# Designs tried in a protein design run: designed miniproteins, single chains. Part 30

Each design is a single chain, and the fold is of that chain. pLDDT is the mean over its residues in the fold that is shown.

## One batch from the design tools (miniprotein)

Design m1091
Fold by ESMFold2-Fast:
Order: sequence, then C-alpha cells, then structure tokens
Structure m1091 (fold): chain A 60 residues (1-60)
Amino acid sequence: TQDELDRVYEEATRLYELAREHARRGDWEGYRRHLDELGRVVGPEEARFVRDRLDREVAS
C-alpha cells in the first residue's frame, strides 16, 4: 500500500542520513552497518546505488 511505501521511504532516508553522518566522521564500521540495514529495507540494487553515491561523495 501507499502507507507501506511511505514508511519504507522514511526508514531508507533515515538510514541514508545515518550512513552519511558516520562516513563524515570516519566511522566506517557504522557506515557499513547502516548500508547493510538499507539493503534489507530497499533491496541490494538500490543499496548498491546509494553506497556508490556516498563513496563518491566522501572521496570528493
């Protein structure tokens, strides 16, 4: 349902922000944990896309 999709989107957004914050602090263990959780919420393809994007952002 739309409500279920909205909840998944909210959780994915929260996990993305947490992963980004951990990466910014150099906490790569926390970063990896939150990306793993994101993969469980949105699936492995979407999680890989997010990881690639965050890795590029942190490398810049």
Scores: mean pLDDT 75

Design m1092
Fold by ESMFold2-Fast:
Structure m1092 (fold): chain A 62 residues (1-62)
Amino acid sequence: MSAEEASQKANLLGAGGVIAAEEGDRARAQEYIARVEALKAEHPGAAEAADKALAAARQAMA
């Protein structure tokens, strides 16, 4: 997977986390967050997109 593909995937997973958090499904939101963190660890080139996705999902849970 390229860094660009990983960044796109991070954005999609982050959006899923935000939607789950807005629906009150904290467990599902945490699952999406864990998937973005794993993606960032495997693809450091996607770190910027992953960090933005993580921030958005965590903010939606606050």
Scores: mean pLDDT 83

Design m1093
Fold by ESMFold2-Fast:
Structure m1093 (fold): chain A 70 residues (1-70)
Amino acid sequence: SPEELLEKLREALEEFKEALKTEPRELAEKALETFLALLEQAKKQVPEEYHPEIDKLEEEARKAYEERLK
């Protein structure tokens, strides 16, 4: 279901945030690219009504990455 997919994406976001704490900055960019590709594929699989939640996950991922670069 879309709800189960969103839960899986939230778990993936937490794993991404943990990876950012230990990965070299050069590899952090690849981790972000991989996660964003996962979110793009998820949007193709769920109704439009779920897209705002996926967009929120993208914003959180990008913010975590930007904070890692500071």
Scores: mean pLDDT 83

Design m1094
Fold by ESMFold2-Fast:
Parts: sequence; C-alpha cells; structure tokens
Structure m1094 (fold): chain A 65 residues (1-65)
Amino acid sequence: ATKQTAAGILMMEIGVEYGDSIFVKFEGDTIYVKSGSKDEERRRKMLEEALRIAKELGLKGVALP
C-alpha cells in the first residue's frame, strides 16, 4: 500500500541519517520499529523520530526493545 511504502522509505532515511540499522515490520495498519543502535541515546532518538513519522502517516507505531 502507498502509506506502507512511504513509511518504509522514511524509516530507511532515519537509518541512513543516524548511521545505524532500523528494523521495520508491518501488521495491517501497525508498524513495529526496532533500532539496531548500541548507543542508548541514539536508539531513543531514532525510535522517537520513527514513531512521529508513523503518526503523521496515520499508522499505529510500536517501538520494540
């Protein structure tokens, strides 16, 4: 779906911007996001940004530990 495609691209951009992996899983209108960053502060920032993007696109964002 177009919204899922847009979300995927924006999540990849977060990974490129921060230089760390970001993992994404879709389940209907829910997007699960996990940061691969070893740095706690960077992980938090990546997840916060990802959840805000999900909300802007009308998706339910869930951060995974």
Scores: mean pLDDT 82

Design m1095
Fold by ESMFold2-Fast:
Structure m1095 (fold): chain A 75 residues (1-75)
Amino acid sequence: PDPEEIQRLLEEAERHRREADRKLEESGRLGREAERLIEEGRSAREQVLEGASKTVEAILHISKALALEKEAEKL
């Protein structure tokens, strides 16, 4: 076991989790904007697509964090 390597992997995982949280917050904001536009009878297409893109980016960051955490557990 290498405590320094474990700490490094967990720090990288935490950074990815923070990125995911940020992307999910952006997606949530876009979702609220889309809801308002729909209520006004306006197109929300851009907000929905951008929000979906941010959610996919968040999922990718979570996947990276999980992989790093699993690697740390292996050590």
Scores: mean pLDDT 87

Design m1096
Fold by ESMFold2-Fast:
Structure m1096 (fold): chain A 66 residues (1-66)
Amino acid sequence: MSELRRRLAELAAKHPLSPETARKIYDLEMEARRKAGKSTDLNEARKIQEEAYRKALEIVEEEIKK
């Protein structure tokens, strides 16, 4: 279970994302899944996903500030 994933979901639920921001997050998630799928190591896969969630959080927070 990831705290970053939960925080991202809470922010998205509290503040609706623009379609463009949602697409950026979707692209990050798809790229992370591709990299995680290429890795046979669960620890590496989790780190890749955590980094993607962190970047997604920054994008969401920047949109909220605007």
Scores: mean pLDDT 74

Design m1097
Fold by ESMFold2-Fast:
Structure m1097 (fold): chain A 76 residues (1-76)
Amino acid sequence: SMKEKGLELLEEGKKLYEEKKYEEAAKKFKEAASLLEGIEKAEALFNLAEALYKLGKNEEANEYLEKAIKLYREAE
């Protein structure tokens, strides 16, 4: 399913982030977010923002952080 693939990509992204491969991690998190909904999508977008901050892409990171916050609020 799209959700299973999205969760797999989210896990791959987390592993890449731990390896300090931030550019590769950001790509995986972005792909995961495209396949996920609700809280899981918010998590992918939050992790994407964190990877982008590590890359110095602060403006882009802030945009994804705002999207993640909105999704978390919608899940309440």
Scores: mean pLDDT 90

Design m1098
Fold by ESMFold2-Fast:
Structure m1098 (fold): chain A 65 residues (1-65)
Amino acid sequence: SALQEALELIKQGNELAKQGKYDEAADLYERAAQILRSLAQQSGNPLLGQMADYAEGKAEELRAK
């Protein structure tokens, strides 16, 4: 499922961030955010929108390093 794909990307991004691979981790968070944002728009579920916001914020934080 798209949700499962987004969660797997977040997990992989976390592992890359632990390795100091910040740009690569940010790319994965940004991809997860795009999936979550699309799901939020399709469903109208505010929790999915909040998850997308979180992933976008993490990507921005990591890109700033």
Scores: mean pLDDT 87

Design m1099
Fold by ESMFold2-Fast:
Structure m1099 (fold): chain A 113 residues (1-113)
Amino acid sequence: SDADTGEAELEYPEYGARGTLRRTLAADGRLTLELDVRFTGSREARLRLAELLADQLADMLGLSPEAAERLRALLLEVAERTRPGASAEGELEFPTRGGPATLRLRLTAEPPP
């Protein structure tokens, strides 16, 4: 009856980014993914990282092409809305092989030191 939880640290030094992916699998098969990424690179690097994250998550979760495109669109939209010194958030629900999943995304752009 307890949820199964896991957490992974993420590092993308070429993009000036680091983050955490938290995975929670509920007893009913609902998957929640919470992705929190801090970013110090340029806007161009942030958009490239968003594309990379979308591709990696789509592959990891075995998403359909339609679900993968929706995920990519969300990640790019949130990355575009992220401004230096601020955070932007987004959420998407999609089907996976194991059941329904929800992705909650937070991107934070830190100002350069």
Scores: mean pLDDT 81

Design m1100
Fold by ESMFold2-Fast:
Structure m1100 (fold): chain A 77 residues (1-77)
Amino acid sequence: MEGLLADLRAEAPRLIEGARESVEKAKQYAEKGDKNKAAVYLTVALLYLSMAELAGAPQEEIDEIRKEIEEVDKKLK
């Protein structure tokens, strides 16, 4: 179990970056009017964010990305 926890902790920065990249892609597609692709990237961002939270990523970074996801989602609804 210790090895698994260490692996998760090591992945936290990568998961945060994956979430941020996915949010930026979602913003790009939302701006182009491609709501379907924007929604897909928002879903991917939420998955990365959930994994990052489990991996012990800083709460401040989690909250920042969550806010951006909510802003993009509002543009799609």
Scores: mean pLDDT 80

Design m1102
Fold by ESMFold2-Fast:
Structure m1102 (fold): chain A 63 residues (1-63)
Amino acid sequence: SFEEAYKQRNYSIAEALAEKKIKENPNDATAYYLLAQIYRDRGDESKAEEYEKKAKELDPNLK
């Protein structure tokens, strides 16, 4: 699962799982938010902000 991969800091698997969700549903706000968390943890603030904005654009109540 995404949670297990992320918890283990296996970002490549976590990223692949989030990308699979987006491929299945391009409007999945949660999947974009999960990508933002991965990029933030990896120090890519620019990509983290991009995906976080997309997630909140789709669901303004998403944390």
Scores: mean pLDDT 78

Design m1103
Fold by ESMFold2-Fast:
Structure m1103 (fold): chain A 73 residues (1-73)
Amino acid sequence: SKEKLEEIAKEIAEETGVSEEAALEAVKMALVNGVDNLTPEGLARKLKISKPAASKLLRVLREREKEIEEAGE
């Protein structure tokens, strides 16, 4: 559900220090493209965040991949 994805995005934002909007966009990108097809460089460009922030964001997305997939259904 959208609300569940927003909740996950908020938790990811708190853990990574990115905005809730950037975290939500990253969660949507993971659902559409698959987490394994995301790169730190691609995320940094798309979300306009630093490469270190994008790398941390990608690690958290990988750790939470199952939750994201279940919420996206």
Scores: mean pLDDT 85

Design m1104
Fold by ESMFold2-Fast:
Structure m1104 (fold): chain A 64 residues (1-64)
Amino acid sequence: SDAERSAEAAKRAAEEGDAAAAGTAGYQMGLNSGDRELARKAAEAAARGDAEGAAEYHVQGAKS
């Protein structure tokens, strides 16, 4: 589906260019059972090249 391709592209983009930010959000959610939807949105923002949006979501994840 388009959603699956978008999520996969987001993961790929994060691994290539924004892996640290994506990893940080995932790590924080692992520690605190945080909002998984927020982490997914951060990855999607990274995939579309929205560094500002990705940063905002990762900051939110870090508060978990």
Scores: mean pLDDT 52

Design m1106
Fold by ESMFold2-Fast:
Structure m1106 (fold): chain A 67 residues (1-67)
Amino acid sequence: SEAERHYREGLRLLAEGRLEEAREAFEKAIALDPNYARAWEQLGEVLRALGEEEKAEEYFRKAEELR
């Protein structure tokens, strides 16, 4: 799906250390599929890497609620 395409792109960008671009890719995945638990989880990881601990925790909770 289109959401999965953006999710995979986000994973690639994250592996390359391109944090802001990874964030945008995961946000696009979530915009297309708000129930995409793995995309919420990966966005949390990006936010943690960017120093946004409280937002990361919120998004990790969102990912867990969707499982």
Scores: mean pLDDT 87

Design m1107
Fold by ESMFold2-Fast:
Structure m1107 (fold): chain A 59 residues (1-59)
Amino acid sequence: PEEILKKLEELGLSREEAERLVELALRTGDGNVVGVSLVLRGVPAEEASEVARMVYESL
């Protein structure tokens, strides 16, 4: 949770945006929701995949 939020903030999201994405992933049970959202925001696919993996491991 906290380390994922920090990573999302490092990638340019606000704390509130990061919290909303993590909450969405927890509700859906799918960390790829975070990865897709990051790619659409212009985050490199490699970093987006890394964050998605971190979220998935937190589920």
Scores: mean pLDDT 77

Design m1108
Fold by ESMFold2-Fast:
Structure m1108 (fold): chain A 59 residues (1-59)
Amino acid sequence: LERKERLEKLRKEFEERIETGLKELEERLKAGEYKHVDLKELEELIELSKKEAKEELLK
């Protein structure tokens, strides 16, 4: 596979996983499991995780 196509597929897969994870987190927050966690802090962590994953892929 072309490098560009491979990278785009990986990006799509990563985005889908993040979306699923966010949905699960929202459900758990509603259940009161993470009442001490701020959604904004979680978003920042996810963004950092995305950056780290991109750096790892570009190695």
Scores: mean pLDDT 67

Design m1109
Fold by ESMFold2-Fast:
Structure m1109 (fold): chain A 83 residues (1-83)
Amino acid sequence: MSEEDFEAEVLLALASMYLALGDIAEKRGDYETAKEMYEKAIQLYREALSLAERAGNSDLVATARQGIEEAEKKLKEVEEKLK
């Protein structure tokens, strides 16, 4: 594991935490908070993707891309529910 691999894994963990916080907020009907959490998750997944690509770690690249896709889908669903 390189330093860039470790940093990418930390950012992926943080991104998944924000994704989970967004899910909790959405279930509570707090769509504004859910939107903010999903936007933060997307940003962290993008940073993780950049690090994973520089490290040449295909598994972390795939994980980051999947995270971005999931978070963007959830963000779009929440935006449709905002008044």
Scores: mean pLDDT 88

Design m1110
Fold by ESMFold2-Fast:
Structure m1110 (fold): chain A 76 residues (1-76)
Amino acid sequence: SAARAEELLREAERLLEEAQRALDAGDPERALELARRALEAAMEALRVATKEQVPRAVGLVLRAIGLIFEAELRLR
């Protein structure tokens, strides 16, 4: 469903923005939590996405993975 995918895409985008802000503020634990939630939303969006929404969903999955990796590096 296009409408459900759009809701999930917007949620993933919001969570990624919050994760980036947390990372920039020096809170990698919060960034990791938010980025993992963003990945879940983006993956669910990809599952229900229309063909036109797939590139956006894929982009959000990749951004979430990148933020998870960066946050984990700062925790270790």
Scores: mean pLDDT 90

Design m1111
Fold by ESMFold2-Fast:
Structure m1111 (fold): chain A 77 residues (1-77)
Amino acid sequence: SHMMEKEKKMMEEAGEEVARFGRAAESIAAGTNPEESRREMEESIERLEKLGEESSPELGKKLFEAAEQGRKGLELL
């Protein structure tokens, strides 16, 4: 019970960070506040990595992979 609730919360938090990253990337593409939007993307990646460290090995692997994909996307901007 407690483990399922914790994992659900972490998945919800990860989803929020992915959505935040996407909105910031859209802002950069639109030329809106590029420096602030880039910082938001970097912060979302860092929060995904932190969630990965605090998660189960299986969930953590997926979160680290998402963070790595985010970093690669940021490098292409």
Scores: mean pLDDT 83

Design m1112
Fold by ESMFold2-Fast:
Structure m1112 (fold): chain A 82 residues (1-82)
Amino acid sequence: SVTTTATVNGVTGTGVATNEQAVGTAGSTTITLPIDKSKVSSMVGAILRAIGLQLDAERQGNNEEAAAAEAVRKALLELMKT
């Protein structure tokens, strides 16, 4: 598994990615994305979902969701290197 952190406006999120699942947590917010590491389309789809969640959270001023989504995105990118 891969573990990452991200900070948005003082809120720190943690991302954990495995071969089957990526999870981002920040405060009370949890984002769970099912993945299949063996499929590039699955990994790319999860990264695009995480980007969309981060952008929407930033537009809404939701720092917890933005931090969780950024941490998940970073974890997915690091998992792709393994």
Scores: mean pLDDT 86

Design m1113
Fold by ESMFold2-Fast:
Formats: structure tokens, C-alpha cells, sequence
Structure m1113 (fold): chain A 83 residues (1-83)
């Protein structure tokens, strides 16, 4: 899934594994192109939102309570306006 590719790419980049991150980002870009070409924009939006949520869950334990609250507020506003 596009979500899983984006999350794993982000984790690889944070771990300093640039080659794996590049490969996973390339696979994610290809999947996004396939969804656009197929007219599956709603599926693309859902996958991008799921990737953002999974990335939030991965980084949230490293954030301060104030930074975490700001991230949750921004995500909630984005969902309300764009989904």
C-alpha cells in the first residue's frame, strides 16, 4: 500500500539508510502515479492521510506535549477541510 511505502521510507531516512529510503520513496511515487492515472483520487487521498497518521504515531513519542497537541490540531483541521 502507498501508506506503508511512505511510512517505511520515512523510517529508513530517519535511520540514516538513504539507499532504502530512496527506493521506498520511488516505489511510493510509482503507486501514486498509478492511482492518479486510474482516476482513484479518493483512494490516493485516503492513503496519504493514513501515511500522515502513521507517521504522526511514529514521531509522537519523541515530541513534547505542546508539539504533540499542535500536530493533532493541524491534522484534525486538515481532515475537517479536505476530507
Amino acid sequence: MLKDLLVEAGKAELAGNEEEAEKLFEEAREKARELVAAGKLDELKAELLAAAQATRDYIAPTLSPEERAALEAALAEYIAKHT
Scores: mean pLDDT 75

Design m1114
Fold by ESMFold2-Fast:
Structure m1114 (fold): chain A 89 residues (1-89)
Amino acid sequence: AEELLKELEEEAAKSKDPKEKAALYAQIGGLYASLGDYEKAIEYYEKAIKLDPENFIAYEKLAEAYEKKGDKEKAEEYRKKAEEILEKL
């Protein structure tokens, strides 16, 4: 897990494609969430959303991370944003 995190962080740092970089940040966020580090997971999911605002999966993952951290209001807010994006697709 630690080795994979370093590889993904290096790849994200080198990527110049915003959508590729966003996907890598979402993967990093997912790995931090699997390790129970929801604060780091939120940080990387927020970075992913800023680069790819139409990625409804990243909004869903951000909502899950906020829920795990105990922030129910933000979790609900991001779930609604994910639903709004999905409805437009």
Scores: mean pLDDT 82

Design m1115
Fold by ESMFold2-Fast:
Structure m1115 (fold): chain A 96 residues (1-96)
Amino acid sequence: MADERARELAEQTSSPDPEVRRRALLELARLAPQVKDPETLKYAAYQVGKALLDPDPEVRRAAIRAAEAIYENAKKLGIEEEVKKALLEGVEEARE
């Protein structure tokens, strides 16, 4: 299911390999519109938030695309404020 794959991809955004992180974020961006579980979308948002501060600029570009796709689906599911909060929590975690 899309939700299970989205969780796997969100976990891969923490890979030590920047190419794995970049590909996971781009695949997550493509899959995001199909995610139906609000908890899965919030978890993905948190992980993408951390990736927005990634040291690799190509990973950061992929994270922006994933964040945009996740937020569009969040509006459809009526959880845009919760997803925005999760993204910001991810950014805050990456600063520490």
Scores: mean pLDDT 89

Design m1116
Fold by ESMFold2-Fast:
Structure m1116 (fold): chain A 68 residues (1-68)
Amino acid sequence: SKAEELKKRLIELSKKYAIAKMAGNEEEAEKYAEEASKIGQELAKLAGDEAALEAVKEGIRLGDEEYK
């Protein structure tokens, strides 16, 4: 479904954001944050705000694990 595709993309963008932020790459972090915000708004309209929040939290967790 479109919601599942948006969730997967939001997780990936949030993961990339977390990695860029931890690496001190603020320019890349801002880029991923902007894209994540747009996708998050689309997902929230289809599946609710909590679904978007959970996807962001999962992405950040995965980014933290990968950066270690």
Scores: mean pLDDT 86

Design m1117
Fold by ESMFold2-Fast:
Structure m1117 (fold): chain A 61 residues (1-61)
Amino acid sequence: GLSPEELIRAVRAAVEAGDYETAGRVLLSLKKIDPEAAQAFLDSLPEEVRKKVEEAIKKLE
């Protein structure tokens, strides 16, 4: 399976592409294997970007 490091790179790439649905899906996978890394990634994002990712996650739940 993908390591937390690989999942973080995938989320970052999706965010940079403006693909918040993919970012949300990958971040949910990261949260299942490493919830601390997932939270640290969210906390590292600018507020507006974080809100978009969090909204995408809510739609996937």
Scores: mean pLDDT 82

Design m1118
Fold by ESMFold2-Fast:
Structure m1118 (fold): chain A 67 residues (1-67)
Amino acid sequence: MSEEEKEELIKRLAEALKNGDTKEATRLIAELVAAGMTAEQLREGLIKNGLEQYAAGMAVLARRLRR
């Protein structure tokens, strides 16, 4: 997956979280983790999109999905 594709998925994740779409957010997190995104990269992407308060929780979820 290209860096551009990862950036678009992070933006979609940010919009899903802002809209309270938990089902879509969970699907996007699983797709990003499957594409090789680390918990740290996910955290950085969420902070960049103004969702710093969710970043720690989402990083924990991403680590759990990789186990």
Scores: mean pLDDT 73

Design m1119
Fold by ESMFold2-Fast:
Structure m1119 (fold): chain A 81 residues (1-81)
Amino acid sequence: SLAEATAEAREALRLAREGLAEYLRLRDDPSADAARIAGAALVAIGGALTAHLLLERHPEALDEAEREELRRIAAALGGEF
């Protein structure tokens, strides 16, 4: 259902948002270990990819502001790798 797709897409977007924020924070921390930095990046990538795949099947699962946020997160991640 659209409601289920919306709930899943929003959770995926939240993971992408939080993962990216943590990744950027850890990259600026000289004491952070590589595995922790990588873990944050993987959460961000997984969240962004999940949200993207859900939107391909259910374009209305996220509103325009949420889709724009996802695009910004994806662009930021693409610049890192």
Scores: mean pLDDT 89

Design m1120
Fold by ESMFold2-Fast:
Structure m1120 (fold): chain A 83 residues (1-83)
Amino acid sequence: DDVKKLAEQLRKEAEDLRLEAEKLLALGNQLIEDADRREKQDPSARDDSLEMRSLGSQLIFKAFLLKERADELLAEAEKLRKA
């Protein structure tokens, strides 16, 4: 049944995206923490710390988009399973 295979493939892709999102979220949070720590120790590093915080925020936002995509794939898999 091609429909069952497609639904299972979408579920696997969703799981992979969620795992990637978790990794990006962890990296983004670490960058923000490292940037805050660096700025506190060296105020002249403020511009570098701002850039690191910006990058960290971008990674967190990308993680959010991957989670949304995973939810979309799971919704498609559920529709295929019910059809």
Scores: mean pLDDT 85

Design m1121
Fold by ESMFold2-Fast:
Structure m1121 (fold): chain A 55 residues (1-55)
Amino acid sequence: MKEKQIEEVARRVLELIRQGVPKGQAALEAIKEGLERGIPFDVAVEGVKRAIREY
């Protein structure tokens, strides 16, 4: 389900930010990981937007 994939990407972005990774780098890394796992680019971007709206 796309929603679960969005949540996975969002969670990964927040994890990286909590570890001290800058927002931009965290977003790019989470998108890259998502694409490698077969998550479509638009779905990965939605996950990033959701995480960044949190912070």
Scores: mean pLDDT 81

Design m1122
Fold by ESMFold2-Fast:
Structure m1122 (fold): chain A 81 residues (1-81)
Amino acid sequence: MPSRETLLKNAERLRERLKDPRSAEELLEERERLRRLREEDPERAREELERREEEGDFLAAIQLSLLRMEEAIDKLIEKRK
């Protein structure tokens, strides 16, 4: 099924990114920047949040799918034991 292959490839790429702490640090810096923007201009912060949700929605959807797959794998492991 195409969805499975896409999720697996994205999981591998995410795993490689997790090996690089730089990616995690950049995400934290962007979070802080957005928080500051919210305090200065709520309207601009909302616009940026909307853009981030649109850009991040694909990753968020993939993360949710990965969580479901991990849960399914855990259930299979439990059944095996």
Scores: mean pLDDT 60

Design m1123
Fold by ESMFold2-Fast:
Structure m1123 (fold): chain A 69 residues (1-69)
Amino acid sequence: SEAEEHVKKAEEYIKKAEEALKKGDKETALKYLRKAQRHAVQAALLGDIEGAQRLGEKMKEIAKKLGLY
């Protein structure tokens, strides 16, 4: 489904954000976090609320490490 494709894209961007964060590249991590957020929102709008919620939890962890909380 279209929602499943958005979940998959968000997961790919979350992974890229985590890899950038491990390298100390906070700018690149933020870029990928923003891309992941866009896809997670789209998945929720398409009805995958549970998928979007799981993505939100992972993104929140990255955001904490970036000092956004």
Scores: mean pLDDT 86

Design m1124
Fold by ESMFold2-Fast:
Structure m1124 (fold): chain A 69 residues (1-69)
Amino acid sequence: PVPPGFQAARDALEARYGLTGSEKERAIKFAEYLKEVNGKLDPETVREAARALGLSDEAIEAAVEAYKK
């Protein structure tokens, strides 16, 4: 199960920035947003959140990598 805030964070990001870009770009922006609001999440939690959003394995890893920066 993914924390409820992650779906809301992705929806807020799409609404704010009008993201219709590639799945990987969306994943990276989602991770950047999560890091801005809570930079102390476990990387596994970020991976679970991205997976729950229906992202591909490549996009999930891109999100986790972006979050670790």
Scores: mean pLDDT 66

Design m1125
Fold by ESMFold2-Fast:
Structure m1125 (fold): chain A 80 residues (1-80)
Amino acid sequence: SLIDKLREEMRSAPSRVEQMALADVITAYENALETGNLEEAKKIFDTAKKLVENSNLSPETKERLKKFIDEAYKEIEKLV
């Protein structure tokens, strides 16, 4: 599942910023599935993307993380 892939990425993430962004996304994903509150999930996903964009991570890492965040959001839109 996408959520399991996100958890693996978080566990293997070399930087705190990556771990924080992925942890926020995972929490928002799980909360959206439980509550059906897609609006709150959007805010958290947008904040995670902003955290990644404003970080000192490589452009390649930023693109990869933003892609994961976008995929997570699309998945919860289908499930909620």
Scores: mean pLDDT 80

Design m1126
Fold by ESMFold2-Fast:
Structure m1126 (fold): chain A 55 residues (1-55)
Amino acid sequence: PRPSLLEALTELARQLLAEGYSREQVRHLLASLLRQEGYSDAEVEELLAAVEARV
């Protein structure tokens, strides 16, 4: 089955951290991507908090 948005974001965050990106850089990249896709600032903060809790 296709992963959920949260699972996909968590996997992307893990990959970026493994590539040597800082947590701050990963947070900025994911926030930019989510805003580009039309998510509100509140939704972005909620999703990023959930990803950070899993990584």
Scores: mean pLDDT 82

Design m1127
Fold by ESMFold2-Fast:
Structure m1127 (fold): chain A 57 residues (1-57)
Amino acid sequence: MEEFERAKKEADEAEKNGDYLKATQYYGRAAVLAIELGNLDEAKEYFEKARKYMEKL
């Protein structure tokens, strides 16, 4: 699985399971990878999700 797809999948599973630390880590990674791919709108969405779950820690 590509790094970006893996990061999204791991983040979504962590979110579903209430694992806020893992969700924060993988959404943050997905956001950085989205920036590298030039997808700034998607990167912004994943950064907001990472921030949301980080606030719950």
Scores: mean pLDDT 80

Design m1128
Fold by ESMFold2-Fast:
Structure m1128 (fold): chain A 63 residues (1-63)
Amino acid sequence: MTDEQLIQQGLQLQAKFNDAVKHGTLEEAKEYAEKLVEYAEKISKELGEKVRKEVEEALKELE
């Protein structure tokens, strides 16, 4: 898989995560957060760690 394709899939997952945060359940937001982190980790470990911190911060606002 090319890096561009991974980034594009990550953007789609970000959109789904944002939708779940605004309109979905906490459980759905957590599920999309984990998928987003997993995709970011496929690009680089550093990006995966950064994305994990960002989604954890967003999820704390929901709790």
Scores: mean pLDDT 76

